# Designed miniproteins, single chains, continued (4): the designs that were tried, part 94

Each design is a single chain, and the fold is of that chain. pLDDT is the mean over its residues in the fold that is shown.

## One batch from the design tools (miniprotein)

Design m15254
Fold by ESMFold2-Fast:
Structure m15254 (fold): chain A 79 residues (1-79)
Amino acid sequence: MAAVRALIEELAREKGATEAELEAALARAPEIIAELLSATDLEAVRAVAEEALATEPDPVVQRGAQFSLRFVDAVLADQ
């Protein structure tokens, strides 16, 4: 969970989350990841995000797609 933990810590800093909110998110992360892995095809998420980065000029969409790729890569790296 090192890569996913680092990503959650980065998001918490960007969002201005409190230390308590960060601790709560980190404590729940393994359960949330397990639920996502049971319900979501990570390779399909990666493919959609890569296509969005290549085709969508909207900065908000590109930022979301880039985050989705980072999340998928972090989850796969922790497996």
Scores: mean pLDDT 71

Design m15255
Fold by ESMFold2-Fast:
Structure m15255 (fold): chain A 82 residues (1-82)
Amino acid sequence: GPAPAPVPVAPEHRAEVEELLQKARDYISAGKLDEAAELAFEGARRFSRTQPAVAKRLLLAGIYFRENKPDQALAVLEALLA
């Protein structure tokens, strides 16, 4: 299956990415995929200048949430912390 490539997250941003992943998991568990997508897109916007590779992965995760593919979105987000 398609595996997302790992993306390095700067240590100063790791806690923010971990919090985002946890919130995304909570939204998935609640069936709130639109909220999960918005969370990912907001993250992408915030990281766009500081960590553009992380921002691109968050944008991809948001697209997967909008396509009702939460497992693929979660895999993309988990790869940021691998």
Scores: mean pLDDT 81

Design m15256
Fold by ESMFold2-Fast:
Structure m15256 (fold): chain A 80 residues (1-80)
Amino acid sequence: GESIERFRREAEEPVRRVRSTFDMRDAPLAELRRVGDEALAWLDALMARYAQVLTPEERAYLEQRRAETERLYAEALAAH
């Protein structure tokens, strides 16, 4: 439904920002941490805001995006 499409758009942007920052060979560690922390906080806030109205599919989608963002952030930190 439209809720999944909305959540997809909102969740994909944080993931994209982490990936974009990770791909920059010369990205400062402080910027990487800021982008990663902001992305995770954004997804956590989105899940909390809609916790009581999320369908199982929407919840699974957001949890998957959260896990992907955390993994990318951890990989980016390890590469520094």
Scores: mean pLDDT 72

Design m15257
Fold by ESMFold2-Fast:
Parts: structure tokens; C-alpha cells; sequence
Structure m15257 (fold): chain A 80 residues (1-80)
């Protein structure tokens, strides 16, 4: 569900902030948000490409920022 995907993203974000790699789990949760119609397929692709780019660069801060953006967007959409 959308709510479970957001919970997964929040738990993954906390783990990433502790230095644990959760990038694949974040990507899976983004796909679940798109499947639930909370974000578009185009938005999901954009976020996944940002995550892959930051991962290739070794930019953990970029992965964290991207994950925060996804959580904010999903929560905003569910309140409307």
C-alpha cells in the first residue's frame, strides 16, 4: 500500500542516516508509490535516476536528500 511504502521510505531514510545502504529498498518503495498512483511513473523514473546518479558518485547525502523529497511529495499527495 501507499502507507506501507511511505513507512518503508522513512525507515530506510533513518538507516541511511546511520550509514546503512538501503538504496534498493528505497527504489522498491518508489515503484510501490507509482503503482498506487501517489506519484506518476515519470516522477518515479526521475527519482530513481537521481538515486542511481548519486549512488554512482558515492554521494550518500544526495541519496538522503532524494529520499526526503520522495517522502515529502508522497505525504503531500495523500493529504490532498
Amino acid sequence: SAEEAIETLEKALAAMQRGEDRTDEIIKAIKELADAGVISVEEAIGYILRLIGHRLDGDLAGIIRTTQDVIRKARERLKE
Scores: mean pLDDT 87

Design m15258
Fold by ESMFold2-Fast:
Structure m15258 (fold): chain A 91 residues (1-91)
Amino acid sequence: SELTERALELLDKARELAQQGKDEEAYELAMEAIRLLLEAYKDDREINFELEVLEGMLRIVYGLSRVTGKPMGKEMAKVIDQIKALAEKAQ
């Protein structure tokens, strides 16, 4: 799927930004990727549910970064890697 391919490209960029400690930019790209994947797999209830769980995890990690003022790039990258793995398995 073109949506899945674009989402994987965004996740790769988000992972690199997270490793650089650019939590906000990483979060924005990862959230765009999740939206593309949710649309691509909207008819797959199991994959859609797993994506919603990972979206929640991503929001929590980013929220924690904002509330504490501490970089969460390592934890952000872990969630991004889980989203990538799910998207790759779904192909």
Scores: mean pLDDT 88

Design m15259
Fold by ESMFold2-Fast:
Structure m15259 (fold): chain A 84 residues (1-84)
Amino acid sequence: DVNDLIQNSMSHLDRGLLLSRRTSQSLADQMTSVRRSVLRNLRNGDLRGALRRLRQGADYALQQGDLDTARHLRNGARDLDRAI
């Protein structure tokens, strides 16, 4: 079910955002921006745009050394890619 994949993707993103707050405020602010952009894209039916933003967010988390946040955003991206 496409809706289940989208819900799982958002759950992964929310977990990643929560973990990023433990790493730094700067990363948490970046993840909050990612979440806002993903939600806007999903509301507009732009699943590919949401997927691209999740992948960008995972890359940013990785560059900041937050492997747990990066893993969660990659899992969210994988679930969303399956919905396309």
Scores: mean pLDDT 88

Design m15260
Fold by ESMFold2-Fast:
Structure m15260 (fold): chain A 80 residues (1-80)
Amino acid sequence: MIPTLDEIIEGIDKLGKELGDEKKLTFEEIAELLAKKYGLNEEAVKILFDKLAEYFKLSLEEKLTLEEIRKLVEELKKSI
């Protein structure tokens, strides 16, 4: 099942509480952790992160804090 933006935001918030909001990860690493820890579909999360990166003109290879990525997903949700 394709995860909602709200489910991704909730998952990132939980990761921030477990790993620290300052933890820098790539979109791929976060998608893998969300799938492993919270059962979100990894491929679907990666597709949504590709769309997020395109929208904000970011590189998928860039390491961002969990707080920064959560804010970007929240902004994408407001724009859709």
Scores: mean pLDDT 80

Design m15261
Fold by ESMFold2-Fast:
Structure m15261 (fold): chain A 66 residues (1-66)
Amino acid sequence: MSKEELGANIAYLLRTEYGASTEVMAEVIKKVLETDNEEEIAEWISEMLGISKETALRIIEKAKEL
């Protein structure tokens, strides 16, 4: 899976499950393109949406299955 595909899949899940805006989706894609570190991506999502890091990591895992 490409970084662009992973970022788009994470953004899609954040929109459908947490109501993320188009701007938030764009920032998620940008963050995924900036780093391969899933823990760093999960921490950023956690802080942005007010969810746990564990929940954010599960979203990343689900995104890989799309």
Scores: mean pLDDT 81

Design m15262
Fold by ESMFold2-Fast:
Structure m15262 (fold): chain A 85 residues (1-85)
Amino acid sequence: MKAAVFFETTAADAEAILRSFGAEVTRTETPIGTTLVGKGENLTANVVVIDGKATGVIVGTPEVVEEVAARLRAIPSASNVGVLR
């Protein structure tokens, strides 16, 4: 079974959280913003950064997603953190 966490934060905090969970982060810059794609053993992440604001989703096992959500909720820059199962 998969779960997902949706969030908004800074670009730096989004990349830091993904790397802290062992994800390899690929950064792609476009004329309208930056896309971050994270891939790890138990998670995949898609994040869009526009005007310094990162909006993203992380999909993985329920256990990993709950740990990610808990860390995101502890970050002062993070908002709109929601888990979908």
Scores: mean pLDDT 82

Design m15263
Fold by ESMFold2-Fast:
Structure m15263 (fold): chain A 64 residues (1-64)
Amino acid sequence: MAERSARAGREAGERGDGAGAATAAHETQLSGGPKEYAEEMARLAEEAGDAAAKAIALRSAQRA
């Protein structure tokens, strides 16, 4: 768990959180996924309290 703790510490930063959300939204576009999927990702990010991930997911939903 030491590796996981170190990883979580880095990702808890703005950079890690934003990158994760952007990757998920990008995969949705590559798969030709529905806009609804990106919107659902934004909702889940909000429930997790991750405002940065939510903002990125919403941007991808508009783009999709």
Scores: mean pLDDT 55

Design m15264
Fold by ESMFold2-Fast:
Formats: C-alpha cells, structure tokens, sequence
Structure m15264 (fold): chain A 90 residues (1-90)
C-alpha cells in the first residue's frame, strides 16, 4: 500500500511540475491539471471505485486530446493514471 501511494504522489508531483514548466499552457490550465492530479490520488485512497472510473475518463480524454498538450505533460499524465490504477487495484 504505502509504496504504491508514494508512487502515485510522486507521479502527481511530476505532472504538476511538467504542467507548471510547460510553455504554451496558461496558468489556469496548469492549475486545473494540478487539481485533477491531486484529486485522483485522494480518490484512490478514499473511493477506489470512483477513482477507477475517473482514470478511465482521463485516459479517454488524453487519447482524444494528447496532441493539444506538450509531450512532457502527456507522458506525466499517463504515468499518474498508471500509478493510480495500481493503487486502486490493491
């Protein structure tokens, strides 16, 4: 449990950093990405079923809109979704 939670938190921090450092993303968009990342990790612990549904929706969104974001942000987002899926499967 603890290792998977640390992995998810680390992935969320990486996504937050990638979003904040990304050229061409507005401050509001970067903040939205950070808030979504934090919410997914919290949901994985408090409501794993809802977190699993949220991950599926976020994966669909990334598949549809990946070309609209910097590659580093997309990569970090995929890493977070993978980490959250591992945490909810536990």
Amino acid sequence: MERLREEALRAARELARAAKEAYGISEAEAQGIVETAERLVELAVTDPELAAAAVAEQRAGLAAHADEYPAAVVEAARRLLDAVERLVAL
Scores: mean pLDDT 78

Design m15265
Fold by ESMFold2-Fast:
Structure m15265 (fold): chain A 77 residues (1-77)
Amino acid sequence: SIEELRKEVEEKLKEAEELIKKLEELGATQEAIRAQMKLGGVKAMVESFPNDEEVLKEALELAEELVEELKKAIEEL
C-alpha cells in the first residue's frame, strides 16, 4: 500500500539522517554537506507527490542508495 511505502521511505530517511550526524562527528564535513543536499531532495520529492506510488518507489530507491553511500563513507574513515 501507499501507506506502507511511505513508512519505508520515512525509515530510510531517518537512517540517513543518523548516518549524516555520524559523518559530521567524524569530521567528514564535505561528504555530510553533499549527503544533506541529497536527503533534502528526496524529502522534497515525497512532500510534492505524497500519494504518487511511482514517486515514492523512486524516493525509496534514492534513500536506500544514500544510506549505502553513507555506510561506505563511514567505513572508509
Scores: mean pLDDT 87

Design m15266
Fold by ESMFold2-Fast:
Structure m15266 (fold): chain A 66 residues (1-66)
Amino acid sequence: LLERQGQVVADYHRGKRGVDDLGRALNLVLSDPQFVAELESLGLDVTDLRQVEQYLIDYYEQLQKS
């Protein structure tokens, strides 16, 4: 689930995915209480969608680095 959402966010930032896909992916991820708690523990403002988006892109890039 998280890998798919991370890929959608990364692809959107590269200009490959549709606008609706990004909003839907972010909304689904932010609906997960465990993920929200993790973001907050990292000092991220979950109400700032740009910060969340950047974190997801960085996270996905780390997965691809392998």
Scores: mean pLDDT 62

Design m15267
Fold by ESMFold2-Fast:
Structure m15267 (fold): chain A 64 residues (1-64)
Amino acid sequence: SKMVELEQRMLAFVDEVLKIKDRKEKWKAIGKKGEELAKEYPDYATAEQIAIHLHGLLLEREKA
């Protein structure tokens, strides 16, 4: 499903953003990715919803 596809793309992106050391650059990358994914999956999530979910995934990965 498109929802599963979106989730997998978000998980893959979190692995890439973990390589960014600068906090400002991490947040900028997440915001930009949220906008990009919202354009590709407009019926499933807004850019804000995607950015919030990506932030949550990043925090969990940094905690682990």
Scores: mean pLDDT 81

Design m15268
Fold by ESMFold2-Fast:
Structure m15268 (fold): chain A 85 residues (1-85)
Amino acid sequence: NAYEKGKKEAEEYLKTKDPSKISNQTLLAYSFLLSGVEIPKEDAERLLGFFDTIIEHLKKENADPRTIAYYEKLRKRVEEQLKKL
């Protein structure tokens, strides 16, 4: 399940602060999203799990609302792309 893989990578990264816990697949998918490139369904599902986990953590830590809004905007872009598939 790609969503669960993305979620697990985000959880491990947030817990350890080790960037090696984020896979090259997740980083590449994020790069393509930022560039407006179409992402394969599995990579989009993986990013959705990753962003959901980051957003939940940021909300629990009372992070800057602008940072939360940034990730929510990216999550919405991934969700809109999945609806077209």
Scores: mean pLDDT 84

Design m15269
Fold by ESMFold2-Fast:
Structure m15269 (fold): chain A 74 residues (1-74)
Amino acid sequence: NKEEAFKEADVAVLLIKAVVQLILSRKHKDKEGLEEAIRTAKEASELARKYGFTDSANAAEGIRKEAEELLKEL
């Protein structure tokens, strides 16, 4: 259904954004970009949990953890 598809799209867009932010920030050692990746991943995780998308929520938490670990090294 259209409503369910929009929920999936909303979570997917945030996950893609978080992944792209993480990849670029890691490549350029960009502290601000890593902080944005953490924020976007948290937003994706919250939205995924709200919609019951457990796998997507876990994926978002993984991105957040990786970005936080990288940020500690900068």
Scores: mean pLDDT 86

Design m15270
Fold by ESMFold2-Fast:
Structure m15270 (fold): chain A 55 residues (1-55)
Amino acid sequence: SELSSLEGKLAVAIGSNDVDTAEQLIAELKKIDPERAEQFEKQLKHVLAFRKKKE
């Protein structure tokens, strides 16, 4: 489905530290499911903060 495709691409973008792509995919997800998009925004911020601390 559209939602599953966006979530899959977003997970890959976050895992790859592709912040620009992740933000674009979150914006697209927000058009379909704004609550789910907010969850991914929180995950992205958490991952970035964690990686910054370890670097």
Scores: mean pLDDT 77

Design m15271
Fold by ESMFold2-Fast:
Formats: C-alpha cells, sequence, structure tokens
Structure m15271 (fold): chain A 96 residues (1-96)
C-alpha cells in the first residue's frame, strides 16, 4: 500500500481524475497507473522496477486517449523510463 504508483492514483483521484489503466503485480499491488486529469492532461505514476514495455503501453494509451501532457511521479528508474516513452510517443512530460 506504500508504492509511489498507489500514491499517484490517490493524488489523481483526489483531483477528480479518472483511472485509464492500472498495472498490478502478482500480489495485486499497483506498480504503475495512468490517471486522466483533463481531456489533454494525465498523471503517470511508475514504481521502480517496472519495465520499458509496460511503461510504453501506458504512454501509448495516454496518446491514444488524446493526452498531450503527462505529469510524472516515479521512484527508482520509473521516471527515466517514462521520459523515454513520452519522447517515443511525442508527449510532453513534467517531472513532479
Amino acid sequence: SGSVAEQAEKQGLAQGGTVLEAVRNKDGTIIAVLVQLSPTHALLGVSGGVDQDTIDLLVKKARDAGITHLDLLGSGDGVPLALRAAEKYGIKATVL
């Protein structure tokens, strides 16, 4: 219950956001989450140890939903991998 991705979900929902996708580990813990905050803005939370392919799928889902800007909240390697995915899909990203 202490993952940065779970904190991102709580933060996004508190802002009136809608969860577009949540990635869980085998224990059901949220390790990555995409929360839409507006028609063009989303929060992406990524815990350390999530692979690039998983992060790429979340960022692609954001782009396909019309998101043009991502706020990134991450731990460990999550932020660098999310920045790579944002660059790959042409989405602007801000690190929180």
Scores: mean pLDDT 86

Design m15272
Fold by ESMFold2-Fast:
Structure m15272 (fold): chain A 95 residues (1-95)
Amino acid sequence: MSLLERFREKSKEMENASVEQQETILRDMRAELEAERAKVEADYAAGKLTPQQFIDREAELAIAEIGLVAGGIGVVRKRNPKATHEEILEYLRSL
């Protein structure tokens, strides 16, 4: 299963999850994203990926990051519908 497919399934899980469960899911998603990013960098450095394959994997990581950011915004807004932009950004920096 691709990173994006796993993130799509986790996003569906979040739709019916409590705020605490959503925060746990987002932390797990961040850990998985960072592990995948490290692997992509290591595989490229080791010559296991062509430049085009590296670009394709970086694009997948960027799309996954956007999904994670959107999920984080959702958590902050669900916890506090009146959350300021600064409060949202502070949470995203911790994620």
Scores: mean pLDDT 84

Design m15273
Fold by ESMFold2-Fast:
Structure m15273 (fold): chain A 94 residues (1-94)
Amino acid sequence: MTMLTLHDGPLRDLVLEVTPERTLTLAEFHNLIADWAARQGLQGPPSQPALFDLSGTRLGELLGVDRVDFSDFAAFEAWVRRFAAAGQLTVTEL
């Protein structure tokens, strides 16, 4: 089971708007980010409900992308690896 430990920084500041937890599963983190984006009204058309427009958002700035498909789990795992490389979180396999 993949666990993520969030370090203090811009990513944790975003997560704090939803939960005070420092430790999340990969699935919980994915659901949290997707739910946050949906609550901001960023969800795509009914034909592409997993596609989100992140242009001009803090999440788009953090990910370095204008659009994301939350059904593309490989892209999401790549973002998690980039956050780990930037010191924003630690990935632990259990």
Scores: mean pLDDT 75

Design m15274
Fold by ESMFold2-Fast:
Structure m15274 (fold): chain A 77 residues (1-77)
Amino acid sequence: SPEIEKLRKKIRELVFRESELTMQAMRYFIEAQIAKKKGDVERAQQYEAQFDKLMDEVQEIQREIDKLVKELKKLKA
């Protein structure tokens, strides 16, 4: 079904994007921990803010994936 193929493609694209953003967030998390150990409170807060922002985007993408997966299951039934 063209509809099923389109949904599968969109889910794959979102999963890839989720992975990319998660890797970026992990880098900011590591940098925040290093800054904390050095006593650089302002830099740590900046990295934590970037981490939180990226994790919010990841959570939004996860909600979209869940939505599309439910649609896919209904079409396959």
Scores: mean pLDDT 90

Design m15275
Fold by ESMFold2-Fast:
Structure m15275 (fold): chain A 68 residues (1-68)
Amino acid sequence: SAAQRREVLGLFEAILRAKSEEERERQLEMAAAFIVSIPDEAEREALLGLAPEEIREELRRTVARLQA
């Protein structure tokens, strides 16, 4: 949904604006947890595809870890 897209984009911005490694990891976990909470697989993939390349691989790994 448009609301989910807006929320995830805000979470991605928070990761990029993190002022420390600890804050960055915390924001990554929050973004990944939000994505994992979406029951539709296609929607999860669409939201992951919106991630900036700088964080996309790390975000995908965090999502996979939370789903394990």
Scores: mean pLDDT 83

Design m15276
Fold by ESMFold2-Fast:
Parts: C-alpha cells; structure tokens; sequence
Structure m15276 (fold): chain A 56 residues (1-56)
C-alpha cells in the first residue's frame, strides 16, 4: 500500500477533510486532484492536502 507521513498539522475545516498531526503515517487510497488525496488514518477516511504529506 502507498503510505505518506504528515509534515504539517491539519485541523479538519469541513466534514470531507481528515484531521492529523505531524508524524502521522497515512495510507493514501486515491489521488483526487493535483492538490488533494483521499487518505486513511486509524479507520478514518478523508481529504488531505498533498502539501501536508510526504511519501515514504
């Protein structure tokens, strides 16, 4: 599976966004567009800005 590490904190500002903290390891499920991916963390799924994560 494709994994990425969070490099910035992201509070969820909408019901579609995933909240996470720096150092969290996310499973990338799908690339939505050039700026957003759909990811999973601890059984939660949501949109994540690509600028807040790095691939591992």
Amino acid sequence: SVRARAVAPVPATSDEELAFRPGDVLEVLEEVDDEWVLARLDGREGLVPKSAIEPI
Scores: mean pLDDT 78

Design m15277
Fold by ESMFold2-Fast:
Structure m15277 (fold): chain A 68 residues (1-68)
Amino acid sequence: MEKKFYIVELAPDADLEAFRKAVEELGGKVLFTQTGLDGKTYVLVEVPKENIEALKALPGVVRVEEYG
């Protein structure tokens, strides 16, 4: 199945561990996390292309952008 990389912006109060588990349930993987200069958490994930809508619907997800 074709996997793509996405940068996910999480709300500052989002549960990162719950998010990581949800990404794994979607057949994906969290590659790294960063706190941006704006205090928001940014997460690089790899998920199957067909699961992008499910990724966008996860709790605490503010924005999703394709990486690369």
Scores: mean pLDDT 80

Design m15278
Fold by ESMFold2-Fast:
Structure m15278 (fold): chain A 84 residues (1-84)
Amino acid sequence: MYKMVIKTDASKEDLERLAKRLEGEYGAEAEIIGDNELVVTTEASIGVLEAIAGSLVTLSGWKVKIEGEPSFEASEDHYRDLIG
């Protein structure tokens, strides 16, 4: 089982919408802990979590810190700085 913790400045409502989408789109289990943390688990592959992480960094506009597998810190602004 692969596990990732997403920490972000998104609202709880936005995290709830994201959790439902991740369960439907990726078949992952998603649980909101506190007001700004989302725990995502999957038995499929690490690549599923990497796809989720990449989507959040490039598409959400949120400040994102990801811990577990995969693990990195990024934001949309940081991503834009890297690609121009």
Scores: mean pLDDT 67

Design m15279
Fold by ESMFold2-Fast:
Structure m15279 (fold): chain A 113 residues (1-113)
Amino acid sequence: KILIIGEPNERIEALKKALEERGYEVVFIPLSATLKEIRETIKKEKPDLIILFDVTGAGLALLLRNVKAPILVISRARNPLFDELLKDHKVRYVSPDAPIEEIIAAIDELLAE
């Protein structure tokens, strides 16, 4: 089960479709959701991987510090505070311009134990 957090757009829809076609269950949370709603969804859904699509806010990082799932960040830039808050987590960065196949390869690596 994969949780995607980001602003609704065609790129996220394409990624969700590609993941579902590969047999992954995908849950999407829009960026308009509150931190409480995100926390409640994580507790309910228990995702194996969290994808942050162009989102690196400190409040979200603080929430994710207590989550065991690996994190894939799809962003052009790093946020040093976000990186410091999640330094003990398995975090992978991928460019938003990367082909979907590269994003899926990163997901497969993060889910491989």
Scores: mean pLDDT 78

Design m15280
Fold by ESMFold2-Fast:
Structure m15280 (fold): chain A 79 residues (1-79)
Amino acid sequence: SPEIEALQKEVQRLGEEFERAVKENAPKSEIEKILRELVRKARELIDLYAKENNASPELVKRMYETLEEDERKALELIK
């Protein structure tokens, strides 16, 4: 759907912005702000995908668990 495609582009852009901010040693507060926005948009994407594709509760749980693990790893990069 156009809505899923738009959210995917936003998540990709925010992911690239996060990586750039980390590489350039941006202030911790700035990196954390980008990460919060990235996680928020990723959650919206999961919810919209699940709704449009009638995803099973088990699949949705796995998608959220993957996001939580990715967020945990990202937080370890923030000094």
Scores: mean pLDDT 88

Design m15281
Fold by ESMFold2-Fast:
Structure m15281 (fold): chain A 58 residues (1-58)
Amino acid sequence: MPNLTPLVLELAKKGNGVVEIGKLAEAISKATGLDREAAEIAARMAAKELGIKLVPDK
């Protein structure tokens, strides 16, 4: 994987350890050029590795 740790940690700081999956997927898509579906898969994998809870967008 490209280095997604800084993106995940920035969003986790703003959400007190909780990250909205669509916001993380959008950030990954913009950083890597992946489409939103692939970025969402990458977001779920990165959050699971870092022990960060993902929640649905509102």
Scores: mean pLDDT 76

Design m15282
Fold by ESMFold2-Fast:
Structure m15282 (fold): chain A 100 residues (1-100)
Amino acid sequence: PLRLPPSLRAALEELFGRPLSDAEAAAVLAAVGEREGLHERHGTPPIRSAADLARLAREHPGLMGELLATLARLLRDTSTPAAARGVAAGAPAAGTPAAK
């Protein structure tokens, strides 16, 4: 998996008040990637680095709060000890029979 830039990881660790695991860092990268897709549709600035987060917090503190809430939720779900039940069976591809 890709690694977060050290500056971005440090900023997130400060925001959450704890160190992040590699799994949590990977989840953040995935969320940022999805944000790029949303930016293409909504015209919001994409988040690619700690500088982008700092700019967002300065210009759009409300949107920054929403992003942090989303990341906190995602980190909580990523750390859930429940077996990774959705990693294979829950493939995004259309697997619904729905013929009955």
Scores: mean pLDDT 59

Design m15283
Fold by ESMFold2-Fast:
Parts: C-alpha cells; structure tokens; sequence
Structure m15283 (fold): chain A 65 residues (1-65)
C-alpha cells in the first residue's frame, strides 16, 4: 500500500539519520502521533513531519503501524 511504502521510506530515512542502517522491508522504528482515522494524505504529511523532526535531532518514538 502507499501508506506502507511511505512508512518504510520514512523509517529508513530516520534510521540513516540517527546513525543506523536503514531497513526498507521491515522497519523497526515507530512514529509519533499516528492518527489511524486520518486520510492517506494526512498520514503522509504527518510521517514526513516526523521524519523532518527526527533529522533535526528531535526524539522519535511510538506506535508501529
């Protein structure tokens, strides 16, 4: 799914920026403030925001989707 692809890409980016090896097929990192009732577009925007925040050195923790 598009959501799955976005999650894998974001998780890999977060892993790389945090000094870890990215995991494309099975991300082990969660995302903060995931809203399961949101639209796909809103979720993508949120995942992107979280990724940018992680790259900036902000903590990222949370629920795995």
Amino acid sequence: TLEGLVLQAVAAIVDIELGNEGVINAPEHGFENLDSSASDEEKIAKYTEIAKRAIAGEPVKVERV
Scores: mean pLDDT 52

Design m15284
Fold by ESMFold2-Fast:
Structure m15284 (fold): chain A 63 residues (1-63)
Amino acid sequence: MEEEAEKILEDLRKKLRETTSPSQKAALFTAAQLRIIGLALETGDWELAEKYIKRLREIADEV
């Protein structure tokens, strides 16, 4: 669902502000991507998942 995907991104942004380690940042992005894929598997909304994976890449480029 869109609301759960938004919460995943919000949680990611918060944890990125608290994290300085590049390896931990990479792990946080991987975990967020897997959570979004999990939502797509449960809901069948792969178009929404692709949209949010693109948003994750945008966040990665900002950090």
Scores: mean pLDDT 80

Design m15285
Fold by ESMFold2-Fast:
Structure m15285 (fold): chain A 83 residues (1-83)
Amino acid sequence: MEKELVERAVRGTAEALLKAGASKEFAESLFLGEKGAEVFKKLAPTMTAAQNYVAAEAFRFRPEASEEAAEILLEAAEKKIAA
């Protein structure tokens, strides 16, 4: 049930990220729960600010997702916008 809810809630975000040129690995990380945070630590520096921001919003919307993942993505997005 929770896995299906996560997949449905972030499917649009994952599709938008792929359309914007993000890697398949990054898009799939939206469905990996706690493991997603570790993946985002590696990928966030390589993505655009927009991709990081959209992914962060998806995680913040879902309480079951890693709050740490959302924080990592927001920090990376802000840093890239400032650069």
Scores: mean pLDDT 61

Design m15286
Fold by ESMFold2-Fast:
Structure m15286 (fold): chain A 90 residues (1-90)
Amino acid sequence: SKAIEEVKEAIKKALEEGKEVVVVKFSKEGEVLGVEIMEYEEFLALPPGSGYLVVFRRSLVEEEKLEEVIEKEIKEFEELLARLAESKAK
């Protein structure tokens, strides 16, 4: 899906630019509004109820396990999107 591709590209860009966090912004209906790359402090400064989900955080990943963690995070995000799509189809 487009959202999965955007998350993969955002993680790659975050690693290249040395950014800490990749977040996904959701609508109240569970649709992806966008994917953003930010520092962790920027994420913490977001207003309550901003609808952001952290999908990747660089500092929590060992370099030797980076590819495994990225694959796991992408899989979990794909599973989340599938569950949200099922909820919307009612």
Scores: mean pLDDT 75

Design m15287
Fold by ESMFold2-Fast:
Structure m15287 (fold): chain A 64 residues (1-64)
Amino acid sequence: MEAIERIEEIYKETLERITDPELQEQLERFKRKAIAEIEKDPSKADITLGVFEVYAAVLVTVSR
C-alpha cells in the first residue's frame, strides 16, 4: 500500500534526525501502530499517514 511505503520513508528520514533512543522508540511504536491500522482499515490510510507525518515532525522538533 502506497501509504505504508510513505510511512516507512518518513520513519527512515525521521530516525536519522533523532539521536534520542526514547524518541526513536516512540516513533517505532507509532509506526507499527499506524501500519497496523492501515492494514486493518485501508480506507483510513490517508488520515493515518497525515497523523504520522505530524507526529514525526513533532518528535524532530522536540529532539532539538
Scores: mean pLDDT 81

Design m15288
Fold by ESMFold2-Fast:
Structure m15288 (fold): chain A 81 residues (1-81)
Amino acid sequence: SMEDLQALVEETLARLRAAKTDEELYEIALEFLRRASEQFSEDETERGALQVLLELQAAFPERADVLTEVFERAWREHLEE
């Protein structure tokens, strides 16, 4: 359900805010994509990932570029698995 997707987004946002390294950000982003793709459609997973990225960019604008790169890397890795 959309409520379940929103819960996963909120859980992921909390983990990403606590992350200390770019590698932790990548692992958390990749886990989100894997968990979301198991429960939700591709369109819903993409929407959730975009919401996570936009909310983090708004909260941490100085990290916007690295967050975008991490999510692009995680998305590419997920598609190749």
Scores: mean pLDDT 78

Design m15289
Fold by ESMFold2-Fast:
Structure m15289 (fold): chain A 55 residues (1-55)
Amino acid sequence: VPAYTAPSVEEALARLGEATDELVKAIKENKPQEEIDKAYEKVLEASRILAHAEK
């Protein structure tokens, strides 16, 4: 969808996937808690965006 009215399901899935991968890597590499927390917040946000995009 070229309009930026709402993210497409595909775009939302891509964001969720990227955020989840970032969180998993941070945890597996024992990154600082601050970095893990940031990645977790991105996953939560992306998940909400996906839910909204799916109605």
Scores: mean pLDDT 75

